Designed miniproteins, single chains, continued (5). Designs and how they scored, part 29

Each design is a single chain, and the fold is of that chain. pLDDT is the mean over its residues in the fold that is shown.

## One batch from the design tools (miniprotein)

Design m16975
Fold by ESMFold2-Fast:
Structure m16975 (fold): chain A 75 residues (1-75)
Amino acid sequence: TEELREEAIKHANLAAEKISDVAAAKEHMLEAVQKLLEVDAKIGNDFAKAMSDALAAGSQEKARKAAEEAKKKLE
């Protein structure tokens, strides 16, 4: 649904914004991944990989790019 896509992108953006708080970022990442997987398995898996890599690197720029790519793929 449209609501599911909006919630997925909201959590993806929150994960990126909270990258310095690893626990909070992970919680939002997991919510986004779960919702994205319900929409499209490839989009969800691609996002999970990109955001996990961003978290491991501590890179807000990479995290924001992961969220933006997921949003574009849902359009």
Scores: mean pLDDT 84

Design m16976
Fold by ESMFold2-Fast:
Structure m16976 (fold): chain A 74 residues (1-74)
Amino acid sequence: SVEELLKRAEELLKKAQENIEKGDYKAAVDYINELREVAEQLKAAGHTDAAERIMRKADELLEQVKKKYEEDLA
């Protein structure tokens, strides 16, 4: 259901953020990829606005990973 997909997206957002904060970038990227899959499922179900919002959040999280990774290399 759409409600289950939205709950899954919230859980994945939380897990991705937690893993970014603890420096587990591999786990964070894996959760971001799962989040993108949920967004695609929402889009396929006709919930385009929700899918676009979730995809934007996934892109923001990936930018956080990139910045943190670059900081760790400096």
Scores: mean pLDDT 86

Design m16977
Fold by ESMFold2-Fast:
Structure m16977 (fold): chain A 78 residues (1-78)
Amino acid sequence: APALEAAIKRLEELGRNTVADLVREALRAIEEGNLFEAEVNIGLLEIERGVALLAGEKEAAAAIDAAIDELRALLKAI
């Protein structure tokens, strides 16, 4: 999905490679039908968003939020 690819690229540009990997793992879990793993990775992304907001990292938080919204939309389409 273009929105998800943009969010991943933005996170990597910001040096948030571990968070970008969580987005990729959530997408893979959705594609494989592993709803439990998808929800776990989305939950970890919500924690990372909270950490970014507390750290004042507004661009990272916005990229994580965009990724969460797209992942949740994909999960609901199943």
Scores: mean pLDDT 87

Design m16978
Fold by ESMFold2-Fast:
Structure m16978 (fold): chain A 74 residues (1-74)
Amino acid sequence: MLSEEEIEEMKKEIEELTEKAVEMAPDKAQEIRRLGERLIEELPYMKSGKTSAKEMFAAMLRLIDPELADKLLP
């Protein structure tokens, strides 16, 4: 499981990516913010070592808006 320090760092990164995605697609702001919140809630249950916050956010964002995900995280 991720340490508390790793969770805090990933949380900050997810929050930054959420705001950037909202700036690019303000019409989808509510869905994007809900995605970010859900990822943060799941962080304590993640295995340490191989998953980056950016990769998790990109994968989830692709389910909502594949074009936005490709623009945000090419």
Scores: mean pLDDT 74

Design m16979
Fold by ESMFold2-Fast:
Structure m16979 (fold): chain A 104 residues (1-104)
Amino acid sequence: MASARLTLKDPSPEAMARALMTAARVLEEAGYKVGSSSKTVEEMAAELERTGVGSVAAYKDGELAALVIGNAKTGTVDIYSEDAAVLDAVVAALREAGLVEAVE
């Protein structure tokens, strides 16, 4: 499984919620079935404020194919994917949205 760790520019619960929901959208566009306890950025932000951690799980043919874990306390997003191209797409979307620190 391919993996990446990214740091948010702003580690707020709202910024983390936007990052997780952006990842969920990219995974859905890639054809995965996405499981999340929260349906909106606002619901995810509330969960992150309460717990400090949020997650998005993506399934292909009933098997876990990708997992994104956000820690609002540290501002870190951990991404795991069976497909490196899908991992790269999630990373690119988060960078394009201005949610994670640019390397340069």
Scores: mean pLDDT 79

Design m16980
Fold by ESMFold2-Fast:
Structure m16980 (fold): chain A 75 residues (1-75)
Amino acid sequence: EEDILKALEYLSKLSQEERDAKIASVRGEAEKATADVPEEYRDMVVDLAASLIAAGVLTPEQAAEKAYEHVKKLL
C-alpha cells in the first residue's frame, strides 16, 4: 500500500501526457506479469501494475503482486 502511494505521488508530478506515455511503454510487461490474475480483476490490476512499473519503484513481478493485493481489497 505504501509503495502504491509513493508510485502515485511520483506520477502525480508528471503531466498527463508524460504519465500516459510512461504507462503505455510498460503495459506489455504489466500484462505479462499479471497473466495469471483472474479476469474479474485483470483490467484493474494491469492498469495499477503498469503505473507502479512506470514509477520505477517496483519490478514487474513486485508491481503485479502489490496491484493484485490492492485491487482484491477494493472489489
Scores: mean pLDDT 77

Design m16981
Fold by ESMFold2-Fast:
Structure m16981 (fold): chain A 84 residues (1-84)
Amino acid sequence: SLKQKQQEYKERLIKRFRELVDRMRQGDDIAAETLKIYAASLISTGDPELSEIARKLIDAIERGDTEEALRYGEKAAEAEAEKM
């Protein structure tokens, strides 16, 4: 079902974000850049909601706020899944 696919997509994306945020906590600049590339792709969709979440995610990453980065990453995953 669509709802099952949305849930599976969201769970996979959140798991990946947790892994990348953990690496970012360890000083992995590639993990931070990977998250920023993901966020930039959301801005490129032209969707205002995804763009707002993505800008907040980029800001959190650039400030090194790993808790806020994870929070906005989860919000991005939820918003993307709902728009499938």
Scores: mean pLDDT 84

Design m16982
Fold by ESMFold2-Fast:
Structure m16982 (fold): chain A 110 residues (1-110)
Amino acid sequence: SEREKELKKVQALMLAIAAKTDLELALRYLEKGKPLETVKKEFESAVNLALQAIKLGKEVYPEKKDELDKLDKKIKKLLKKAKKAKTHEEMKKIIKEGIKVVDELLKILR
């Protein structure tokens, strides 16, 4: 139904907004000198929200599937880098790249 498609579009957008909010929170945690493990957990939460937004986005924007698949691959690579990161500086670079990926996702879903 039309209503179900529009609802899924809104849900995908809201998940992507939540992902960006969690990435900004991860940056604030770094600025406050929170433990690296705390920052990594927040980043992983944001990635999971972004991946759910991408999954819904593929259902409601099938013409954007290739663009969304590229964002899926990028965010998954960043999650692997985050798990291996040993410094706050490394995590800051990873989170900033994650924000760029989510900003690109938001442009597709808006």
Scores: mean pLDDT 91

Design m16983
Fold by ESMFold2-Fast:
Structure m16983 (fold): chain A 85 residues (1-85)
Amino acid sequence: MSAKMEHAEAKLNSDPELRKKAEEIAKEAQKKYDELVALYEKTGDPKYLEEARKVVEEAMGEIFEMTGAMSREEFYKILEEVRKK
């Protein structure tokens, strides 16, 4: 993960247009995350925390793919292996 993250950061730092797109993805993901967490606090339903986690994971996968650090498929496969614990 570290090496892929460094690759993504380096690419974003060198490409202002790509960085702008990544910032937009991150802002949208943060907004959805905050809304889902607020719903969890109001309802106590753990499904909203699971949806919030998925929103962050999808945004990270999209950013990694667009920077060429790894494909969305590879990223989701890694997440699946981690979540099988």
Scores: mean pLDDT 74

Design m16984
Fold by ESMFold2-Fast:
Structure m16984 (fold): chain A 61 residues (1-61)
Amino acid sequence: MEKITFTSKEEAIAKAKEIGYPVVISADGVYGSRIVNDEEELKTELSLIPLGKEITIEKFV
């Protein structure tokens, strides 16, 4: 499983599209990890993450 870490939400969206959905998203200090099936779900999850948190995207498969 490829693990990629970002500090920019825009970079996270671009890389998730490159990797291909579904992906697993997590954020530093935020509860749990979430599986997102498309870009709209990813944008929704990113909106729930406080500014300044490190974001991690992983291929689910």
Scores: mean pLDDT 72

Design m16985
Fold by ESMFold2-Fast:
Structure m16985 (fold): chain A 70 residues (1-70)
Amino acid sequence: SEIEELQKQLIEDIERTLELLRKSTDRELLEQALEQTKGQLEQAKKHPEASEELIEALEKAVAELEELLA
């Protein structure tokens, strides 16, 4: 389905973005990425069709971004 394909692509995009962000020393960029990812996670949690894999990918991204900013 289109929703399954979209979610798979979103997970891949999250993973690719996170790989790039792990190499960044730009604190402002990391803070913006954390804010955006937290927003996406809140939206996913409210959406009944959001996959467990998407939610887990977003939760992992939030945790890693918080660690990078610590």
Scores: mean pLDDT 84

Design m16986
Fold by ESMFold2-Fast:
Structure m16986 (fold): chain A 85 residues (1-85)
Amino acid sequence: KKEIIDETVKYLEEKAQEFKAHPVAEPYAKALENARDNFKKYGSTLSEEEAKKLAENVKKRADFLYEAGQKAIETAEAQRKAAEA
């Protein structure tokens, strides 16, 4: 139970931290932090089975947010490089 919560919180936190370095990804970092805080708050009140299922859903949502944030960063960098050329 605690291991599932700690692992999922760390997973979300690492992705949010990566995006904090990029202003264009700020909305995605905030969404990941909100997901982390909600899971941390509610995960401890759930059974082990419920916590595991919620962790899977939260990680899946985090993966979508991470891909969207990465795409935003890549687009911004491409535009910056085009302006410098």
Scores: mean pLDDT 78

Design m16987
Fold by ESMFold2-Fast:
Structure m16987 (fold): chain A 73 residues (1-73)
Amino acid sequence: DAAKAELLARLEARHGAAMTPEQRAAVRAAIRALGPDEVRLLRLQIEAAEAGTDEVRDRLEPEALELERRIRA
């Protein structure tokens, strides 16, 4: 899945040097276990954290809440 591969590549690029081989394997397994709504939610959370602005965070929060509701349903 291209979306999961992109998430993994982004996490490895940003944090890979600080991770042990065991941590890298755990992150890979966790990403593989995610459903499409969970992948979308994680992408929104990463975008909000990277942007660091209230405006972007406020825009992304309603979508994140909708995805969380779908995941719980």
Scores: mean pLDDT 71

Design m16988
Fold by ESMFold2-Fast:
Structure m16988 (fold): chain A 105 residues (1-105)
Amino acid sequence: SKRIEEVRKRIEELEKKVEERLKEAEKRSREEAIELEIEVAMGRMLISSLRLEVEQRLKKIPSLSEEERELILLEVELLAMEGWLEGKPVKEIAEEVEKYVEEFL
């Protein structure tokens, strides 16, 4: 759907910002680059964990189409990624994802 492509594009724009931050850190110091690489890896693990939890919950709703499930999962990925990039605590990101899922359902 058009909305799925719009969300994917926003995620790609955020991924590009992550790549730019990593390249800039490498120019400053190797230690700073390694620290940022670890932070990015932890962020990706958080996003994947939140997405998996939401995916398991959505499987219990048989009225949702595959396209609707894909859109919700992409919106969750976008929301978590935006929160992580803004420097929000893990707890706040998880609470925002939960609120989004509850408001949608």
Scores: mean pLDDT 84

Design m16989
Fold by ESMFold2-Fast:
Structure m16989 (fold): chain A 78 residues (1-78)
Amino acid sequence: MIEKLKQRVEELEKRADEAIARGDPDALFDVNVEATLLLIEVTAGLNDKSLTPEQKKELEEIRDRVAEIANRLDAALA
């Protein structure tokens, strides 16, 4: 369900931006954990052999976007 994953990534990105803007360490940590868990979930999803080539490409794009969000959160926590 790629459409729902895209929505979750958009919500995660918004929450990450808000946490970074506020400089709240607890919020940053919580959102970073959620980003890491979503990255694991999307990566596991890529192992599904029933995916079409188009779905696989969309999931790879979603994975890369989640990884970027996680990297931004890691930088804010450093």
Scores: mean pLDDT 82

Design m16990
Fold by ESMFold2-Fast:
Structure m16990 (fold): chain A 88 residues (1-88)
Amino acid sequence: SEKVKEDAILLSLIMGRLVQEGKVKPEVLERLEAAAPELERLWEEDPDAAVRRLKELLTEALRENGYSEEEIEKMKEEAKKILEELKK
């Protein structure tokens, strides 16, 4: 759907901004890029499942790169703030 496509674009912009601000390591994005074929397949079958899987992989990538649960939650709050700004 158009909304799911919009949400994917917004997520891409949010991640780019977090890396630019130094809040997320580039290695996190590299880990997600390794999963791109899986995410592309899921996107064709069930876009909502693809978004859920992307969120799971992002959380795992953050943990693997030494971010604590508290830091991950703070990043989620920052992402929500950026999302609200982009939707205005």
Scores: mean pLDDT 71

Design m16991
Fold by ESMFold2-Fast:
Structure m16991 (fold): chain A 74 residues (1-74)
Amino acid sequence: NAAMDALLARAEKLIRERAKKLVEEGYDPIDAVSLAAAEAYREVLPQVETDEQRDALLRGILATANKVLEELEK
């Protein structure tokens, strides 16, 4: 599943980099992660071809968002 692994890795990188930058700019961690996750989803969604891939992308983004939020709150 190289295609999905690549999309999930890209989404995770986008969320991490964007959320960190937003917090540095003064956003609350929850707002930063929410905005970053929404932006990552919009960016990678056009590369998704099936409902199964869309579900995997959503689950991956939510998992990454929760993990990044925990990291930013510490």
Scores: mean pLDDT 84

Design m16992
Fold by ESMFold2-Fast:
Structure m16992 (fold): chain A 73 residues (1-73)
Amino acid sequence: SVEEQLRALEEKMRELAPEFLAEGAHTARELLDLALEKLGTTREELEALIREYMAEKGLGPEAEEDLARTLAA
């Protein structure tokens, strides 16, 4: 399910989070690329997963806007 894939993404992000944060690379694009590569999810499911993950982790509106822009392009 989407929630199970989100948990898998969270586990991956926990391992990579220090590196992402240290580089200031905690962007929608990088999360999108990671999810596509590691989870093999659909674009629609990935969009929902990342939006929920960002909201839960408090990444803020900028990250969500970047995701929407990236997926719309």
Scores: mean pLDDT 56

Design m16993
Fold by ESMFold2-Fast:
Structure m16993 (fold): chain A 82 residues (1-82)
Amino acid sequence: KLEKIKEEVERLLSKLDLSPEEKLLVGRLAIELALTEDEKEREELEERVKKELIEAGMSEERVERIVKIAREIAEEVRKKLA
């Protein structure tokens, strides 16, 4: 359920050395990815977020890092709450 996913994402984020702004971006994407059961929809969500962050002026390297961390968190949450 959404509340358990949110709590687990916040728990995992607390262990990472990220800025508050980066934690917000990673957490939001990780929650959406954890709620998305279809692999194709997850890939489309990742690509959409990457495009949005690049258009907002973030470097491609930083965007890839944020998306990768969010994906890893979402996978851990999906496995634990399955």
Scores: mean pLDDT 82

Design m16994
Fold by ESMFold2-Fast:
Structure m16994 (fold): chain A 89 residues (1-89)
Amino acid sequence: SKLEIINRVIGLALRAIGLMLDLELAVKNKDIEAAERALEELKEIKKELEEILKEAPEEIKEFVEKVLEKVEKLVEEAEKKLEELKKEV
């Protein structure tokens, strides 16, 4: 159902927020492995949102696209933070 897709997308968005918090903690602790895991999981969320968008009914496509755009920006931010962390260690 449309509601099930919306709930799944919201769940993925909340997970992405949690992973950004995990990344911030990893950066503070200079834990490259933890930061790499957070980025890998963010990329998996992005990929899952891309697959959901392909199958999404027209009425919710714009909502899924907006969430995907926000997650894409989080992936870019996470990649930049990981690159900076690797220079410090």
Scores: mean pLDDT 88

Design m16995
Fold by ESMFold2-Fast:
Structure m16995 (fold): chain A 78 residues (1-78)
Amino acid sequence: MIDELLEEWERRAQEEGIELSEKTREIVREMFEKILEGNLLSPEEVARLLEQFVKEGGLSKREATLILGTGFEIAFEK
């Protein structure tokens, strides 16, 4: 379930010392929903997620990239 993926993602982000806002959690939840529906993320959608993490999530570009990569790893492990 999406909530279990979100909890695992949050644990991994915290292990890397990254603090997560509520907005960042919302963005990742939407990403997991799309991936679990079998939809491939286009390069445009990936770029949009990265921008949302930076602008709305309050993350640095480096942190946003790491968190996005971690999200993909978790989604594709299941």
Scores: mean pLDDT 75

Design m16996
Fold by ESMFold2-Fast:
Structure m16996 (fold): chain A 69 residues (1-69)
Amino acid sequence: EERKKVIEEANKRIKDAEQSLKETKDYANKGIEKNKDDPELVKRYQDGLKAAENLYKRIKEEAEKEISK
């Protein structure tokens, strides 16, 4: 019972993180294209995208470890 709930929560965290990353990629890519002549804004979008990718990787790794136990 508890173990199944842990796996379900871990899978939900992965799905939520994947969705957030997808939305951040869409937002950042559109922002970069629209503001390509503004290097400061482009850098902000790139930094945000990199941070989102790092967060997704961390969440996925932690959730996978929880599932593996």
Scores: mean pLDDT 81

Design m16997
Fold by ESMFold2-Fast:
Structure m16997 (fold): chain A 87 residues (1-87)
Amino acid sequence: MEEEIKKLQEEATELKRKADELSGQMNALKAQMDAYNKRAEAMQGSKIAEEDKANADALQAQYDALGTERDELVSKAEELEKKIKEL
């Protein structure tokens, strides 16, 4: 029982660590998106603004994909924590 709880705790901790690493990657993507959007706003109506917006949209798609992976890892960690509480 005690060994089983410890194993589930270690697995939950590892999943949370992976989710935190994905959050770090998402923060980097968000900073890049913010930079593109800021330049697009400053140059509104230009072709450069259109390109920057397209680049921001592409990064948004990557951000959303990483967010889905992060949320899946968090959900798995929460499921393991719930199992620990029921033991």
Scores: mean pLDDT 85

Design m16998
Fold by ESMFold2-Fast:
Structure m16998 (fold): chain A 68 residues (1-68)
Amino acid sequence: SLDDVRQQFLDQLKHVERLIKERKASEEQKQQMRDQLVKTIVSLGTENDAPDLTEELIQLLDEKVKEL
């Protein structure tokens, strides 16, 4: 379901946030991780034919990036 896809992405986002904090990632490393997450979001949206989910997850990522 789309709820399962959303939850899977949120779990990945939490894991990446933890890695950034634990490894004291540089701004360049944070940008690379963001770019990879954007690619994941686009792939999930395409695979599930869910453009609304893609927009939702990109907004969540952008809000989270402001905290990092």
Scores: mean pLDDT 78

Design m16999
Fold by ESMFold2-Fast:
Structure m16999 (fold): chain A 90 residues (1-90)
Amino acid sequence: LSKDLLADVTVGIAEIGLSVVKKYIDKVEKNKSIKDLEDIKKLAENVIKLLKEAASMMAKPSQRLLDALKEAQKLAKEAQKKIEELKKKK
């Protein structure tokens, strides 16, 4: 019932968001849509923002939060690389 509980719930919501991002990447890779990849990148960036806000509410960021943040950053970079690759082909 601490301030840390709200932050932990926020991390759980962020983890659900990351699973949606992963599922969306699989669908979009088949369609090769730059617009859909940009939407995925925005979702990952919003998850990063949410996790940073949760970290600011904690006395010390949890390892779970740090791991989720690292994964969100990785997914955002992967989406950006795919956007750049598709733009280079045309």
Scores: mean pLDDT 77

Design m17000
Fold by ESMFold2-Fast:
Structure m17000 (fold): chain A 63 residues (1-63)
Amino acid sequence: SKLLDELGKATNEGKTRLSAEQAREIAERGGASKKVLDALVEAGEKNGYISMGEAGQIVGEND
């Protein structure tokens, strides 16, 4: 999955959390559906960040 590849790159760069903006950028680069993109951004906005584990769970739920 291109989206999982983009998440893997962020993890390899030492990122443990993503802002809503970073989550949007990764979702767009990864070719995420609107549902997945919206879910990632909303999680980041609601909590101020999204963890890499939470991001992977949202992506996996739609794979």
Scores: mean pLDDT 78

Design m17001
Fold by ESMFold2-Fast:
Structure m17001 (fold): chain A 106 residues (1-106)
Amino acid sequence: SKKEQLKEKLIKKARELAEKLGFSEETIEEMVKKMEAAAEQAKSAEEAYRLMMGTAMDMLAEEMRRRGASLADIQAALLELQREGDKVLQEIFPETKVSSQVAAPL
């Protein structure tokens, strides 16, 4: 159930950020489906976090670039998503530290 809670909360945070950025509902639903597929392949909560965050960050960056966003704006959005993901991870697994980054440091 903790892996399921992680999945639901990460999807919610990615959805909230995409909505703030003005993404279409169609694009958001595609992102959610790919995040769910990534979670299904994961054998641990850590792997689920890494795969889901990687999927969300990749899709966020690609859509922002397609919409003509600057590299700086894309990097800021990826950092915000990483920060929100880290909060979710700490809420569900308070003993867990993030040892792997899903995006390169800014």
Scores: mean pLDDT 82

Design m17002
Fold by ESMFold2-Fast:
Structure m17002 (fold): chain A 89 residues (1-89)
Amino acid sequence: AEAELERAKEEVERLWEEMVEAAKRAVEAGHEEEVRAIAAELAERLRKLAPAYEAAEAAGDLEALIAVVREVAELAREALERLREAAEA
């Protein structure tokens, strides 16, 4: 169970590294405003998840923690796809 949470966290870290690289490429391609919009939207969605993560962590609810981290990974994948599309445009 803890190994599952650790793998989910590792996936989020990897996705964040890929998002940073995709964002750099999109900015170099002249899409800085689009990158800022994607980042702002992601930040707002993550802010809405923070209370659920904090509650699960305080309760030691491993299943709830894994669920929130997986939702963060899904949001990161959506943002990464949009950033990659911007970089290729």
Scores: mean pLDDT 86

Design m17003
Fold by ESMFold2-Fast:
Structure m17003 (fold): chain A 61 residues (1-61)
Amino acid sequence: MSPDAKKALEESVGTLTGMGQRLIELGRKLGDQKLIQLGQDLIALAKKLEKEYLEAYKKLS
């Protein structure tokens, strides 16, 4: 895996996780269940990207 591609993916995972956490906190304050769900979905996507692409590429290399 190229260092640039790995760095870009790590940055993307961090951004999605941070945004997801912010949406969950905002949803809790507003009592907005849809906003909480969106935040959880973003965190789940970030974990999936980390698991499938970062960990899988380490095992194949």
Scores: mean pLDDT 79

Design m17004
Fold by ESMFold2-Fast:
Structure m17004 (fold): chain A 77 residues (1-77)
Amino acid sequence: SRAEYQRLISRSVSHQIAGVGYVIDQDYASAIRHYELAIQDLQQAAALRPEDAETLQAQIDKLRAQIEALRAQQAAS
């Protein structure tokens, strides 16, 4: 439903904001967990609205790239 879609998008945004906060605090493990939760919410939203799939996939790809960069930072530490 529209309400379920909006809740998933809002929850994804909340996880992204939390993830940014953890990056600032250099808690990369917590940041990665929140970005992974944001991706799960975006994937569920894309399943509910295939017409938005391209836009949501671009957001998922960006979050995946951010996770890879944070994992590289952890490996270098």
Scores: mean pLDDT 91

Design m17005
Fold by ESMFold2-Fast:
Structure m17005 (fold): chain A 94 residues (1-94)
Amino acid sequence: DPVQQALDDARQQRDTLLDYFSPVLTQSQLDTVRRQLDQVFQTVRDSQPQNVQQAVQLFQSVLQQVLSTVTDPRVRTVLDTVGQSMLATMQTYL
């Protein structure tokens, strides 16, 4: 299933990048980024996208909504960087 594969690879990319950024974030900031990305991922999964293109569009839309609510500049920058990398990983399945 290309949708499931794209989502699984995006989740693995998230974990890899969060490990990379962990030394430059406080535990509270890291927990916030992880929670926000989990929310984006869960919202996309719950929407049951029929194909990878729909999953990519939903992920991008939800990520932008979440980014607009983040007030901590460091959290916002890392969330955007990790989120965009997850999105790019999903786009390789198009």
Scores: mean pLDDT 87

Design m17006
Fold by ESMFold2-Fast:
Structure m17006 (fold): chain A 70 residues (1-70)
Amino acid sequence: SVEDAYLSVFRSVKDHFGEDPEVYVKALRAMHAAGLPPLSPEQARKILKEVGITDPEVIKAVLEELEKLS
């Protein structure tokens, strides 16, 4: 599913780079460029929680980028 694709990417980003807002924004842009449908804000919050991303700056950056891509 689309949600599972974003989950896998965000887990990989967290494991390799930690909670750096810029890396998550780049990952979102890359997924959008690859033709993946954009997440809703509700889907994004659910996925971030599932991955264990707790940094408010990362959460904010992801949600703001998704609004721009919508």
Scores: mean pLDDT 83

Design m17007
Fold by ESMFold2-Fast:
Formats: structure tokens, C-alpha cells, sequence
Structure m17007 (fold): chain A 57 residues (1-57)
């Protein structure tokens, strides 16, 4: 299956969600979570806690 994209080995400490979007959206999330945002092609990506990801739905 193709179900492996969003796995994390950090589940013991903090399971992370990968969020991809526009520069403004991703940088806002990164700033609020205190983690770096990375530019990937035409989009940006950030890895944040599950709680932070829930607030962005």
C-alpha cells in the first residue's frame, strides 16, 4: 500500500503532522509552533504537533 507518507518515529515524544501550503499559511504555523518552515518547490512545509494541526483544519 501507499500509506507510509506521514509516518513518524517520534510518537514516543511528539507525533508530528506535516502541513504543506502557501508561504503565509506555513510561516504562520511555524511561528506559532516554534519550528522552522521549509520551502519545497512551489509550496512550503512545516512539521507541527497534532494539536497545532487540529487548530488549522
Amino acid sequence: GELKFEETVESLYAPLQRIVGTKEEVEKVAREAGVPAEKEGDLYAVRVSKETAEKLK
Scores: mean pLDDT 64

Design m17008
Fold by ESMFold2-Fast:
Structure m17008 (fold): chain A 94 residues (1-94)
Amino acid sequence: SAMDEALARLREEIRRVLDEFGVPEEVKEEIVRLAVEMFRGIAESDDPEERRRLRREAVDRIEALLREAGFSDRQVFEILTAIMAIVDRVLAEL
C-alpha cells in the first residue's frame, strides 16, 4: 500500500540521519517508533489542531530522548530539524 511504502521510506531515512549523528541503536529504534506513530496519526487526521498536537508531542519526546542520550542543544535541534523535514516530505508524497 502507499502507506506501507511511505512508512518504509520514513524508517529508512530517519535511521540514516540518526546513524550520521551517532545515535545509539536503542535510542534510534525508539525515535523511529515515535516518528512512525506521529506520521500515522497525522496521515489519518483531517484536524489541523490534532496534527499540530501530534507533531508537538513527538518533537517533545524525541528531544527528551536525545538529551537523555547526552546530545547537545545544537545536535538535538539539527536532528529534529532533519527528522521533521523527512516527515513533511514523505507526507507530501502520499
Scores: mean pLDDT 91

Design m17009
Fold by ESMFold2-Fast:
Structure m17009 (fold): chain A 65 residues (1-65)
Amino acid sequence: MPKEVGARIRMVAIAYEDGSSIKLEEENGEIVFVTDSKSKEKVEQMKKEAELAGKYSGKKIVLKV
């Protein structure tokens, strides 16, 4: 089980060279990655990374496109 951390990240935003971005948001106790990427390859990569992070952390991590 993930252990409680005293400090939380409220927001993280990453901008890519192709003009796409990814934002980390906390929604109803789950971690959600939101992306506006128009690249199908980049979206698929982000989706796989989110699933892997979810399995590793034991928390539900969702990618929204």
Scores: mean pLDDT 61

